# Designs tried in a protein design run: designed miniproteins, single chains, continued (5). Part 55

Each design is a single chain, and the fold is of that chain. pLDDT is the mean over its residues in the fold that is shown.

## One batch from the design tools (miniprotein)

Design m17884
Fold by ESMFold2-Fast:
Structure m17884 (fold): chain A 100 residues (1-100)
Amino acid sequence: SREEKIKELKETVKKAQEAWEKGDLDAFREYLRKAAKIVAEMFGLPEVDIDDPEAVRAFMVAVTKKALADPNLTPEEAEVLREFGILAGKLIDYLEEKKK
């Protein structure tokens, strides 16, 4: 159900944030991959390759459009999606810096 997906997403986003704060980039990537999969399932989007920063950007645009168009989106769901978006931005910045 959507409620079960939101509960799992909240816990996964929390674990991704904790991994980022610890500097555990492998754990961070795995939790972000899991979070992205949950978000994709919630909005009927294809799974994203989180190691492709252009794919992650396109995915976040699609998620934002779906969320803005969703009349059933709760404030709690909007908040966890914002937190997920912040972590996705951190991943993009990390991947872009490694290319330089």
Scores: mean pLDDT 85

Design m17885
Fold by ESMFold2-Fast:
Structure m17885 (fold): chain A 89 residues (1-89)
Amino acid sequence: VGEDEEISKRTGLSVDEVRELRSKIIDLLVKAGVPPSLIPSAVRSVLDVYVDAVERGRPVTLEEVREALAGVPGVGDSTAQQIVDLLNS
C-alpha cells in the first residue's frame, strides 16, 4: 500500500487530494530553497502534522507546520519561517 493511500485512510482525504497536497508542499519547499535531498523528509514532516491534527479533530496551525519543518535536519528555523510565509501569501 502506497504512502498516499495510508494518508488518505487516516485523514479522510481522497488519494488524489493527498497527491495534490504533496505536490503543493514540494512546490513550496523548492521555492523556499530546500535542497532536493531534504524534500522527502520535509514533506513527511508536514504531512505528519496534518494527519495528527485530523486524528485529534482540530485544525492545522501555521506554527505547527513551522515547528515540524524546523525540526527537519538541514532545514532550520529561517527556512521553516520562509515556507510558512509562502503558505500565508
Scores: mean pLDDT 77

Design m17886
Fold by ESMFold2-Fast:
Structure m17886 (fold): chain A 77 residues (1-77)
Amino acid sequence: HMFTPEEVEANRFVANRLLAISYLDAEKFDEAKKYLLEAGYPEEKVNEIIKSYKESRKNATPRAKALDEAVKADLEA
């Protein structure tokens, strides 16, 4: 089976998108940006995605930590 150019492009898109997501989860935003660009997203959209992800994680982390500390206090009581 010889992959067509269309199949190669689709597979490249999927692979780069999955790599970008894994790097976002690892907080490796520079690598995530590179793979999002390789996946064919425009730079403006890539910057928006990264900014949104950073803001979501930063805003969620303090609340998630506070909740975890409250649960631990309840368990220790």
Scores: mean pLDDT 67

Design m17887
Fold by ESMFold2-Fast:
Structure m17887 (fold): chain A 83 residues (1-83)
Amino acid sequence: SMMEEEERQKKVLELLKEYYDKIVTETDKEKLKKFMEEIEKELKKLGVKAEVTEDGHLTVDTSVLKEEYRLELGKYLEKLAEE
């Protein structure tokens, strides 16, 4: 339903915001890796293609996000880059 899709979009956006927040602030590689694996699991549960790569990066198919949520994510990333 449309309500379920909007809830899904908001959860995906929140997980991506948490991921970028953590990657900017966390200096412990083992904690960051465990966190990325948790985000991968939650994204997959929401039907999003996501993978933690061998070189320690999270690859995510963001094409599932509607333009409004992509714009909100972009503004959040701009705010993080200013810190």
Scores: mean pLDDT 80

Design m17888
Fold by ESMFold2-Fast:
Structure m17888 (fold): chain A 79 residues (1-79)
Amino acid sequence: MASAEELKERLEEEIEELKKAGMPPEIIKALEEALANVDKMSEEEIRAKLGELLRLAAEWAIEKGVSVEDARAMLEKLA
């Protein structure tokens, strides 16, 4: 369903939203690196990387005590 271009646009939007949420720079850097290499990755590889970064972001949110509402909004966008 989603092309590599659509996944790239979604990654850009997610990175922007995560920056606004105060996501740690190491996770943002990992997402930006994924975006920079999206043209070298398949849809499956992009989705797998998003899934791993999403897990890291969720773990960070739990440890930092970020609200469940903020965590859920982030998760819904990366689904």
Scores: mean pLDDT 67

Design m17889
Fold by ESMFold2-Fast:
Structure m17889 (fold): chain A 87 residues (1-87)
Amino acid sequence: SSLLEEFIAEVEKMAREMESLSLEEQRELAVKFLERAIELVKKHFPDDTEAIARLEELLERAKRARTREEIDQVLKGAYVTLLTLLS
């Protein structure tokens, strides 16, 4: 889906820009992107329950993230999950 490809590009761009953001702003962006990723995957790949479950797990991790490293790991996990869906 072109929408998933555009979203993956948006996540990559945000990951690069996140270095200049506060921890709270990074967490808010990570949560927002994961919520949008889950919505897009549910809409376009509703039967891919493994990908949906993985993104929902990553959303919970994003909400509980207390370090920039934890947020980076969550975004990398989301990126890998979305790339796997496009393969």
Scores: mean pLDDT 81

Design m17890
Fold by ESMFold2-Fast:
Structure m17890 (fold): chain A 58 residues (1-58)
Amino acid sequence: MTLKDAILEYARSQGLNPSDAFLDSFLRLAQLDPNAEASSLPEEKLQALKEAFVALAR
């Protein structure tokens, strides 16, 4: 599962429908590859990214 997929799944679970372009911009600004495996990040960092994206997308 990619970083992009993991964050999109979480955002949708929170009732959000973000665009691919918005998520790609968020990850690029964070200097992360949207196609990188989500498991390549520590669980705490992945969760923090999910929550940061949801807060920004609201």
Scores: mean pLDDT 82

Design m17891
Fold by ESMFold2-Fast:
Structure m17891 (fold): chain A 92 residues (1-92)
Amino acid sequence: VEEKVKEAREKAEEIGKKFAEKYGEEMGRAVGAELLAQALAALAYESLSEEEREELIKQIEPLAAKITPSAPVEERLENAEKIAEIALKALK
């Protein structure tokens, strides 16, 4: 689990840096956070029981719905970070 979390963080950081170079630091941070949140949520989902999966989706879905292309970059970043935190807690 820890190795997969480290790999997800490294890949998200690498892609985020590439986006920052082309589109600015704020966009790079948001994209990196969104990729990390998605990777961590997937890892958590795979490690959980059916009941725990339902609870994870219930917590994450409202936050994910706010991550849209038209949303402010700061809002996208904040919601992505919250999703990542929820996923990490679920991974234990």
Scores: mean pLDDT 81

Design m17892
Fold by ESMFold2-Fast:
Structure m17892 (fold): chain A 64 residues (1-64)
Amino acid sequence: GDEEAVEEIAERILEAAKRLGVEVDRETAVRAARKMVESLGAETALEAMGHPVVLEAAVRDLSA
């Protein structure tokens, strides 16, 4: 469901941020994940955030 997708994407953002040495709050990650799910739908958002390049770009945007 949407809540499961939001949580999964938020965890991916947080793991990518940690890997890149960037601080991203869980609240910020959840908010970003929720916007992606609302814009793209859960399935498409999960697919997009499965790609390392897309995930890293999202982390970079959130840390700016």
Scores: mean pLDDT 83

Design m17893
Fold by ESMFold2-Fast:
Structure m17893 (fold): chain A 87 residues (1-87)
Amino acid sequence: SLEELLREKEEELRRLAAEHPDDAEYLRLLTAYGTGFAMGLVEVVGSEEEQAEARARLEKIRATARPEEVAALERGYEEGKAAALEL
């Protein structure tokens, strides 16, 4: 399920964050990746309204975030879509 995929990914990211508590840059990139992953899931299994909102949010982040954060977001987005397609 969508909720189970999100829960498992959130638990994974929480473990990674706990291993690097003093690495602020790494934590920011993990956050961007996690946001992307959630948006990627929504693009596949979300409603038309949720998909439109996710696309608008991704465009805003791409326009305003640092290149490293955008790269992490895009990686999350592609992996989230791939995970949802296996449902």
Scores: mean pLDDT 83

Design m17894
Fold by ESMFold2-Fast:
Structure m17894 (fold): chain A 77 residues (1-77)
Amino acid sequence: DKAGELMKEGILAMAESLLESAVRQKSPQLVDDALAHTKALIDEAVEKGLLTEEQAAEAKARIEAMAAEAKAQIKAA
């Protein structure tokens, strides 16, 4: 579904932007806040029928990986 893929990419782009901001501010708390916020958006999109369970699982896996990388960058800096 092209509409579901567009929704997924939009949420992932938002997650990337929020996590980049968290890295620049060197704030692990902002990484956790970004992860919680974007996961909530994914869950709402599933409840509204805008995303499939499979698309939601893939999006969550991607944002969790991005969040882990962001935290690693903050810790290494």
Scores: mean pLDDT 84

Design m17895
Fold by ESMFold2-Fast:
Structure m17895 (fold): chain A 74 residues (1-74)
Amino acid sequence: AAEVAAQAYRDLAEKTTNPEARKHFERAAELAEQGDYDTAIEEALKGARLSDNPILAVSAVLVTVAAKEDAILE
């Protein structure tokens, strides 16, 4: 669901020490809440490249992909 994807990005932003990566994850959370999953994934990947925790970023992206698939199948 969109709320789960947005929360995953917010949790990732709080755990991220790089301020530019954090900004991308915060933007991804905003976009996921709006249902713009494609742009949310793009922003999360930008944050992942700058982050010390790329595995957590990948997990958040996978949650967003699942939310997008759920919306398409409804």
Scores: mean pLDDT 74

Design m17896
Fold by ESMFold2-Fast:
Structure m17896 (fold): chain A 80 residues (1-80)
Amino acid sequence: MTPQEQQLLADIDQVIAEAEELVATSKDPKVIKLAQEAIRLAEEARRALKEGRYDEAMRLLLQAESQLTMARMLEYVNSR
């Protein structure tokens, strides 16, 4: 595994960990749905990376990060 592949895997694992925390702690079903979609996309990114599909893994990670950002923004608005 290259240093770039190791960094991408670390970023994927971080998205999954943060999204799983939102699923466990949020009371909003919309936040939970967005966080679950982030987990799904991040798991697909991990699979693509293990299969050597680097560009697909990066695209899926960006989509997962977008879903997680939306989930966190919605959770923040709900806390105001």
Scores: mean pLDDT 87

Design m17897
Fold by ESMFold2-Fast:
Structure m17897 (fold): chain A 83 residues (1-83)
Amino acid sequence: SQANLAENQQIVDETIQLINETMDIADKTNDKQTILQAVALSIEAVGLEFDARMNPDDPAVKAEIQALLASAKQLLAQAKAKA
């Protein structure tokens, strides 16, 4: 549905924003490990964005993008704690 497509896109957009914030913090602190983890999450986000567009009404896809958002939030919290 259009509503599920819009909701999935909002979750993906939030995830990408958190990943970018994490990379900015890690770059300023010269934390290569956190940069590599953020890059890995960004690659997963690209793949899941494609799946979310093709299968917007699939609850398994929604669960995967929500799990990715949770991972991005956790990585950002870890990056902020190190800064």
Scores: mean pLDDT 87

Design m17898
Fold by ESMFold2-Fast:
Structure m17898 (fold): chain A 76 residues (1-76)
Amino acid sequence: MKGEIKEEAKKRLLETLESLPEEEKKKLAEILKEIVKKLLELGKLTEEQAKEILELLEKNTAENILKAIDKIGEAV
């Protein structure tokens, strides 16, 4: 599926992610890393795309998690 998260939806998602406890953001980042690895194995992501998303997820910030989700959605 090709598509970017709409700007309004991104703002709402960012606010939701910012409201999550640090531990929950960390868990979400780990889930997203696992998804990226599976998508790479299935050939749905290039090595370059996977590396970029994984670099974003090295920090469990709301903004980086949102950017990672957007890039995963754009690649699938």
Scores: mean pLDDT 78

Design m17899
Fold by ESMFold2-Fast:
Structure m17899 (fold): chain A 78 residues (1-78)
Amino acid sequence: SSIERAIGLALRGIGLGFDGYLLAKQGKNEEARKKIEEGVKLLLEAASLGLSTARKKAEEGKKLLEEGKYEEAGRILG
């Protein structure tokens, strides 16, 4: 179902956000950026499938990512 797919995408996006947070804490900003960008993409896809709560998190994470705040971006997704 669309909701089951949306939940799976959101859980993957959250996990990528957490991975990005841990990488950013280690100063691995390029690796953190890649993980967080993918996490944002998955959360936006989950939101498009009806999981509206994922949209706000993805948009906030994307804004922080665009500002170079990788640790904060990972935290908001995770």
Scores: mean pLDDT 89

Design m17900
Fold by ESMFold2-Fast:
Structure m17900 (fold): chain A 68 residues (1-68)
Amino acid sequence: GAAVELIKELNKKYSPTGKVVPGPLLMKEASKKGNETALRAVAEAMRELGSPYVELEKVLKRAEELEA
């Protein structure tokens, strides 16, 4: 869905490794794009892991769950 694609695009642009999501930066950019589902997916993944850096696969899984 739209949130999953946005997270992939933002992570490709802002992640040095492509595997780890810089959570606060992606939340800011998702908010600017008005994608609340992408914002929630990143925020919830960060909360669950207790880290500002989260694995892309975990964020994408959460976005897919929120779009279901």
Scores: mean pLDDT 83

Design m17901
Fold by ESMFold2-Fast:
Order: structure tokens, then C-alpha cells, then sequence
Structure m17901 (fold): chain A 98 residues (1-98)
């Protein structure tokens, strides 16, 4: 893949525990958050910029992918929440929108 940079965080999540990952981005860049849980567990993912006025959220089983386009220079935060104790992995990739 040609998308760079990629930032990854993984670990064991307890019920109600939230995994967060942040990446600084410039205006005109898109951040893609990919969240994976071990097994067929329910997960919720949020992604948004430091301005917090625009956020994307997704719910799914085992895997969720969300994108966020930065309209201004900001820190994009992605959050992974698991309903049950499980292994989670969150990856952020940054790519120029054009």
C-alpha cells in the first residue's frame, strides 16, 4: 500500500475500556480508522478532529472502518470501545484527499 503514515495500537480491552489513538493531520488530508476485535464481538468506533464539530461513528461486529477528512490542521482522535473483554486493534492511516 502507498498510504502513509500508519499508526497502530493494539491490546487487551476490558469491558467498558476505551482505546484511543491520535494523529496530527493537515487540512486536505483524510484519516482512515480501521478497528478490529477478536471474534464476533460488538464494537463501536468514533473518529473526529480536535474541532469536534464533525465526527464519524460506526458500530459493527469484529471490524469497523471509518474515514474523516480534515478541513483544517488538527489532531484527529479515533476511539475504539468494546462491550466485552477482548483483544482490539486500531489503525490510523493518513492520505491526501486529492
Amino acid sequence: TTTTPAVTKEGWLKPGEIMTLEVPVKAGYTVTATAVLEGDESLRVGIGGSDSKKRAEGVGNSTVTLTFEAKEDSIVTATLYAEKETWGKLTLTVEQTK
Scores: mean pLDDT 72

Design m17902
Fold by ESMFold2-Fast:
Structure m17902 (fold): chain A 87 residues (1-87)
Amino acid sequence: SNEELLAEIEATVAHMLARLRDLAARAIRTGDPALLEELRADYEAFRKWMDEVIARAPAEIRAAVRALADRALAEMEGLLTEAERAV
């Protein structure tokens, strides 16, 4: 169902975001440029995956998926900015 698909997308986004939060926290704490490069790569992969999910989403949930993507990307952009200042 569309409800089950949306819930699965939400769970996947939450999982990926948690991993990116951990990576950002480690980059900020250590100042390690290798972790910052990994964070940038993971952010780009996340953005690309979400673009693909939005493109393939049923029309009925597409707006909800876009809203989810916008919120997650805004949080990740903030974390990336903080990590860049720390490194």
Scores: mean pLDDT 87

Design m17903
Fold by ESMFold2-Fast:
Structure m17903 (fold): chain A 95 residues (1-95)
Amino acid sequence: SWDEAIRRVGTLLGELNELLVRDKEKALETFPEIKQEILDVLAPYLTPEQLARIEELFAQFEEEMKKAKSKTDLRLVFERFNREFVAILEEARAA
């Protein structure tokens, strides 16, 4: 179900955020796996256009994580990503 998918995505993003706070390098190493799991979980519920938009958002997020020089910057990067990601999901379900 969509509710189960969203709960799983929330768990994965929570794990990524905790990892980013503790170890940026390990978070970047793990990110491709977490990204793929999120995309796989969402694929049955989203259009190809919505999936492409999320893929672009993930690419931007990865670039911003790599450029971040402090834990504060990493938190802001994650907060921006999460805000935009949630907006895409809400728009998808409202349509």
Scores: mean pLDDT 85

Design m17904
Fold by ESMFold2-Fast:
Structure m17904 (fold): chain A 69 residues (1-69)
Amino acid sequence: DPLARLQEAVREVFELGDKVPDLTSEEVARLIGHVLRAVGYFVQGDYDAALAELEEAIRYLKELIEKRK
């Protein structure tokens, strides 16, 4: 179920985002870029590409958490 996979990825983005409240403008711009691309793919029915963009946002958030120790 591609919708269930997308919902899981969205939840993980929010959960990880809550752990990094002090994001810089550059970090916010990169995260928003992935989310907007995911929305664009979703509207076009490309759920695999939408999921891939959300997974990139998740990886980036995990990197930001690691960088913050």
Scores: mean pLDDT 82

Design m17905
Fold by ESMFold2-Fast:
Structure m17905 (fold): chain A 81 residues (1-81)
Amino acid sequence: SEKELLLRAIALVLRAIGLIIEAELDDSLSEEEKARILELAKEALEAALEALKTGDEAALARAEAALDEAEALLRAVRAAR
């Protein structure tokens, strides 16, 4: 449903914002690691906001993919320490 898509888009916006804050506050990340994670998280935020604005399922899918990649990268970087 359209309502379900919009609620999923809102959840992705909140997840992306949370990840941006988490990455910015993580003093253990190198500048390069932080930049890559923030780039992906910002891409996810932009796609999630577009999905929220337009109801475009393709934008929602792009947001989910970018956020999953950003979260996986943050986990991998932390696990390598």
Scores: mean pLDDT 87

Design m17906
Fold by ESMFold2-Fast:
Structure m17906 (fold): chain A 71 residues (1-71)
Amino acid sequence: SPLDELRAGALRLAIELKKQGKSVEEIREAVIEYLRRRRPDMPDETIELLADEVIDMVLNRPDLAQRFLAS
């Protein structure tokens, strides 16, 4: 789905920034900016929920992040 493709792109970005040693705050800001650029029509509440989901997957559930990207 378009939402799953958006989430996958955000996950790839967050994983790359984490590898570069970026802070959680820097990663979150970059993910939010990425989501807003791809979906300027999306409500801020939805963007924040997606960003928080992506951050949680990268920091606390890397196995789930990899499975999601493999699907």
Scores: mean pLDDT 84

Design m17907
Fold by ESMFold2-Fast:
Structure m17907 (fold): chain A 86 residues (1-86)
Amino acid sequence: MIEEEIDKALELPDVREAAQRLIDLINKMTVEERKKAILLLAKKYKETGDPRVKSLLTLAISEFMKKVTPEEANEIQKEVVKVLNS
């Protein structure tokens, strides 16, 4: 499951290794799976305040935005803001 793969990446002590694992996962994902991964990272960042999780969230959003329409990019940004502000 996507959630399990994200959790495994977050367990890696080196942020560089976590980032590489996340990029590899994102490249195998559908657009819907990428949205789900981004929202899971946003939720984890809200729960932990961990700057490492914030870095991975930023990376996931950046990679997602390269592959989607401006409308889809705007939608995911709004959803991330809602998670962080709830």
Scores: mean pLDDT 77

Design m17908
Fold by ESMFold2-Fast:
Structure m17908 (fold): chain A 90 residues (1-90)
Amino acid sequence: MKVRIGIRATDEEALKSALEAAKEIEKRFPGAKVTVLPDGSIEIEFEVEDAVEAAREALRILGKNPDVVSAAAIPLSEDEVVISALARTR
């Protein structure tokens, strides 16, 4: 099963915070592929045995970052869960 996480950052400060959240995801899921996109968003992809349990853990990690103001998980198929998150500085 696959988990894909997209974090959108509203500015450069939010991007730094989003990168910190991405590092926490990488620590929990070794082998996660992190990509910073030209629009300032971050994509994280990793493969796991249980995408639903992994998505719940990823949401918990994202929720620990105060600049991650929203995050939602959407099952895209039986083998893929997508998480969409927004990082915003206050």
Scores: mean pLDDT 82

Design m17909
Fold by ESMFold2-Fast:
Structure m17909 (fold): chain A 86 residues (1-86)
Amino acid sequence: SDAIEEALRPELEAENREWERLGDLIREYYEKPDEKILEEIIELLSRRLGIPKEELKKMSDEELEKIIQELTARSLERAKELVEKL
């Protein structure tokens, strides 16, 4: 029964690293707005949501912030679900 837990561990670690990186990039962007940081945020969002980067780049800051808030809410819900399974 440990086979599933061992198989999921690398995926969970990779997912946690992506969420930590996204959080760090968002904080950095609010402290020091930089188009390079915004581009990295868009790249991560594109990968996580399956939305093309070109589509995300056309969105307003308000629309991007809403997407980030929804992603953060889903991440917290998923983290809670994983903790409840432990």
Scores: mean pLDDT 67

Design m17910
Fold by ESMFold2-Fast:
Structure m17910 (fold): chain A 109 residues (1-109)
Amino acid sequence: SAAVQAAKAQADALYQRALELVRRARELAREAARLADKGTEEDKRRALELIREALELVRRATELVNQIEALGKQYPAIKKYAFDKAVDVGSDAGLVAMGVSSVRIGIRS
């Protein structure tokens, strides 16, 4: 149906936006880790700001993941398709969040 096709297209658009947010968060997390490893107080302050930005991008990506899951619940015809996409990007977002937490702990230790 037209409604199912529109829901699938919306899930695809949300998925692509979430992937881009996670990609940017991962780049910020990697830079934060590099700065934290240098060990200067200035580098640690910059790392903490990048950590904050990366976590905000992860939070936004998680909101999009929740919207993809909601589409899957509303349209049973795309439920598996939507949930597979949500799990894929959600798993990547979780890995970025764990990496950021490790860097933050290292700075505070």
Scores: mean pLDDT 89

Design m17911
Fold by ESMFold2-Fast:
Structure m17911 (fold): chain A 92 residues (1-92)
Amino acid sequence: SLYEELAEALRSGDKERALRLLRELLEEARTFSDEEAEELTRRLIKVLLESDLFPVTRKVGLALRAIGLLLDGKAREAALELLRLAIEEIEA
């Protein structure tokens, strides 16, 4: 799956591959059900926190923001925002 490829790219520190996969997953996630978006968000939080591509303070901030949206029942918004912000962080 795109998620499994993304998790590998993030763990290996492959920025170019991670950016490509994040953009592909962002487009795919727009069509996700709330259940699929919640699962994706949970998985993204885990791999984001385990990745060395992001500063610790930024990882924690992104995770907390996504969790806040999940608690509000906005799973798709959580997934889309987390993907967008992860793309912005890697491009910076």
Scores: mean pLDDT 81

Design m17912
Fold by ESMFold2-Fast:
Structure m17912 (fold): chain A 71 residues (1-71)
Amino acid sequence: SGVEKLLERARALREQGKELEADIVEATAYFQKGEFDKAIEILEKAREKYPEYKKRIDQAINTLKGIEKIK
């Protein structure tokens, strides 16, 4: 149920033109599903589309990679 709510939120954000925020929320949903590689892929593609936010997106990717190694 939480994953479904995140995917609905991501869709609503995209309809509002908030594509970066939508990509981050969608990546969070896939991470919560245990589809960790898919979550990272979404963030890496977002980094390519929004190079001005590279530092923020890199921090998110590194956090997810670190969490995977602890869990």
Scores: mean pLDDT 80

Design m17913
Fold by ESMFold2-Fast:
Structure m17913 (fold): chain A 69 residues (1-69)
Amino acid sequence: SEKEKENAEKAAEILAKAVGPDRGHGYGSAVGNAGVIGGKEGAELSYRLLVQDGVPEDAARKAAEAGYE
């Protein structure tokens, strides 16, 4: 959907700045999808998984919020 694509693009951009474009874009679609389909709970799950995978906490939070927005 358009909202999933837009949220995925925003999340990917945030993550690309933090961990590089290849890794950031790899996360973007999953984070956007989790936020749009899973709502706030999906965003919290994305945040926890990103932090566990070594993404900086501030970037992970912003990306998860972008996915949910």
Scores: mean pLDDT 77

Design m17914
Fold by ESMFold2-Fast:
Structure m17914 (fold): chain A 56 residues (1-56)
Amino acid sequence: MEEELKKEIEEEIKKFYPNVSLEDALSGDPFRQRKAEIESNKDKNEEAKKLLEKMK
């Protein structure tokens, strides 16, 4: 299970976060990995929020 999870994370990072360094995301430092995720989610959440508010 953990081995499959590692592969999924690697593919997800490559596909969804091509601008983020794989070394930074998979460095082993959860702090840096988490930071990259938050930055990516910020953009998506802002766009989704804007759409939701318009539709209401």
Scores: mean pLDDT 58

Design m17915
Fold by ESMFold2-Fast:
Structure m17915 (fold): chain A 72 residues (1-72)
Amino acid sequence: MKVKVEGDTLYVTPEATVADIKEALGTDAPIIFAGEVLEDSDTVGNLVDKGFRNGDILEVGDKKYKVILVEP
């Protein structure tokens, strides 16, 4: 599973896309990292290139999720 939701924590693989995260959350709300709105085609791996690290926060609409990288 590319994305697993547990409370306010997202467990994601590097291959997971923003679209995969939205699907797992059942939302079309914008996802924001470091003040930038992410595109549905952005992968978690692409976010790492933008400075993303384990334990960083993604904003999904009005909610904040802690993100943990996991094996596929």
Scores: mean pLDDT 80

Design m17916
Fold by ESMFold2-Fast:
Structure m17916 (fold): chain A 75 residues (1-75)
Amino acid sequence: SGQVTDEEIHDAMVRMVRGVLIATGTDPRLAEIVAEVLAELPDASVNKALEIGERLLKEGVSVKEATERAVEELR
């Protein structure tokens, strides 16, 4: 664990979560938001992240801003 970079861990988590969500029918933009949230907050509820991300996307918020706001709501 101490010999890998935080960026490598982050990228691996995002790829795994995003891939699973897309494979199970989640919208790619929503999958990106949830994957980024769970990479920062591994104990966060997937269902809550999906709910917050979907709401923000419907409001026209960008994927980046939606991710930042979802992290703030769930921490």
Scores: mean pLDDT 83

Design m17917
Fold by ESMFold2-Fast:
Formats: structure tokens, C-alpha cells, sequence
Structure m17917 (fold): chain A 81 residues (1-81)
């Protein structure tokens, strides 16, 4: 089981590898954070809802819901961008 902090670090690292930079952080609840990543040159905005209680990451790309994934599935998806 990953901590919220470890989940956040994994998402930031995966996004950075594809040139998406952390542009926003918003707390939704004690166990949930919304992270926003962007690269204007790629016309990509990635939004991740990290849920430490459920151990899931919900992904939206350019305002479109993609899915709710495990941490490792989310990392693989982000690295495919």
C-alpha cells in the first residue's frame, strides 16, 4: 500500500518524463488530491485525482475522462503520452 505522498511522487516523475509539468495542486479531501500537469507546446493538460484510501488514480486528458487506474497502470498510461 502506497502513501498519498508516494503516489504523488510517482505521478510527478511519470509526467516529467513526458514533458508535462506540475501546474496545480488542490486538496479534495484528507485522502484525495487533484494534480494538474500541463505543457502548452504539446497542447496537453493532464488532471489526476489521486485517492490514497482507494489506491487509485483517475485520469482526465484535455478535460476528457480517460479512466480510473491502479498507480502502476496510471504510470504506464502517462509514460505513453
Amino acid sequence: MLSLYEMIEKMIKAADEVGLFLSGVRQLSDDKYLLTFSNPEKNLTLELVIDAAEQTVTISLNGKYIGTFSVEEAVEFIKSL
Scores: mean pLDDT 86

Design m17918
Fold by ESMFold2-Fast:
Structure m17918 (fold): chain A 107 residues (1-107)
Amino acid sequence: AAPVVARPAFLENYERIEREVPEGVEAIVARAVARLKALPGLDPAHQAILRAIEEGGEPEDVRAARAFLLLRELSRAGRLTPEQVANLIAGVDEEYLELAIEAVREL
């Protein structure tokens, strides 16, 4: 899917979660990045995503979307268990993760 409104919808949900999650989305992203940097043998594409998140050149919602997309891809590849992902993104719902993936596709 390539929804024209993916990023606006994701941004609205990012702002909602920032208000509702006590630690904020930035803390969750930082925790995810720290765990991902500890994984050996990341392919060049995944390493590029991590660098983009760390460089901070993109808006916070976009960096969060990239982090969540990378977690989902590594979980699907068997590099992270569902329980490890759930612990890293505690407080973020599945609808938000799907919106994040769609937002990254538009970039």
Scores: mean pLDDT 68

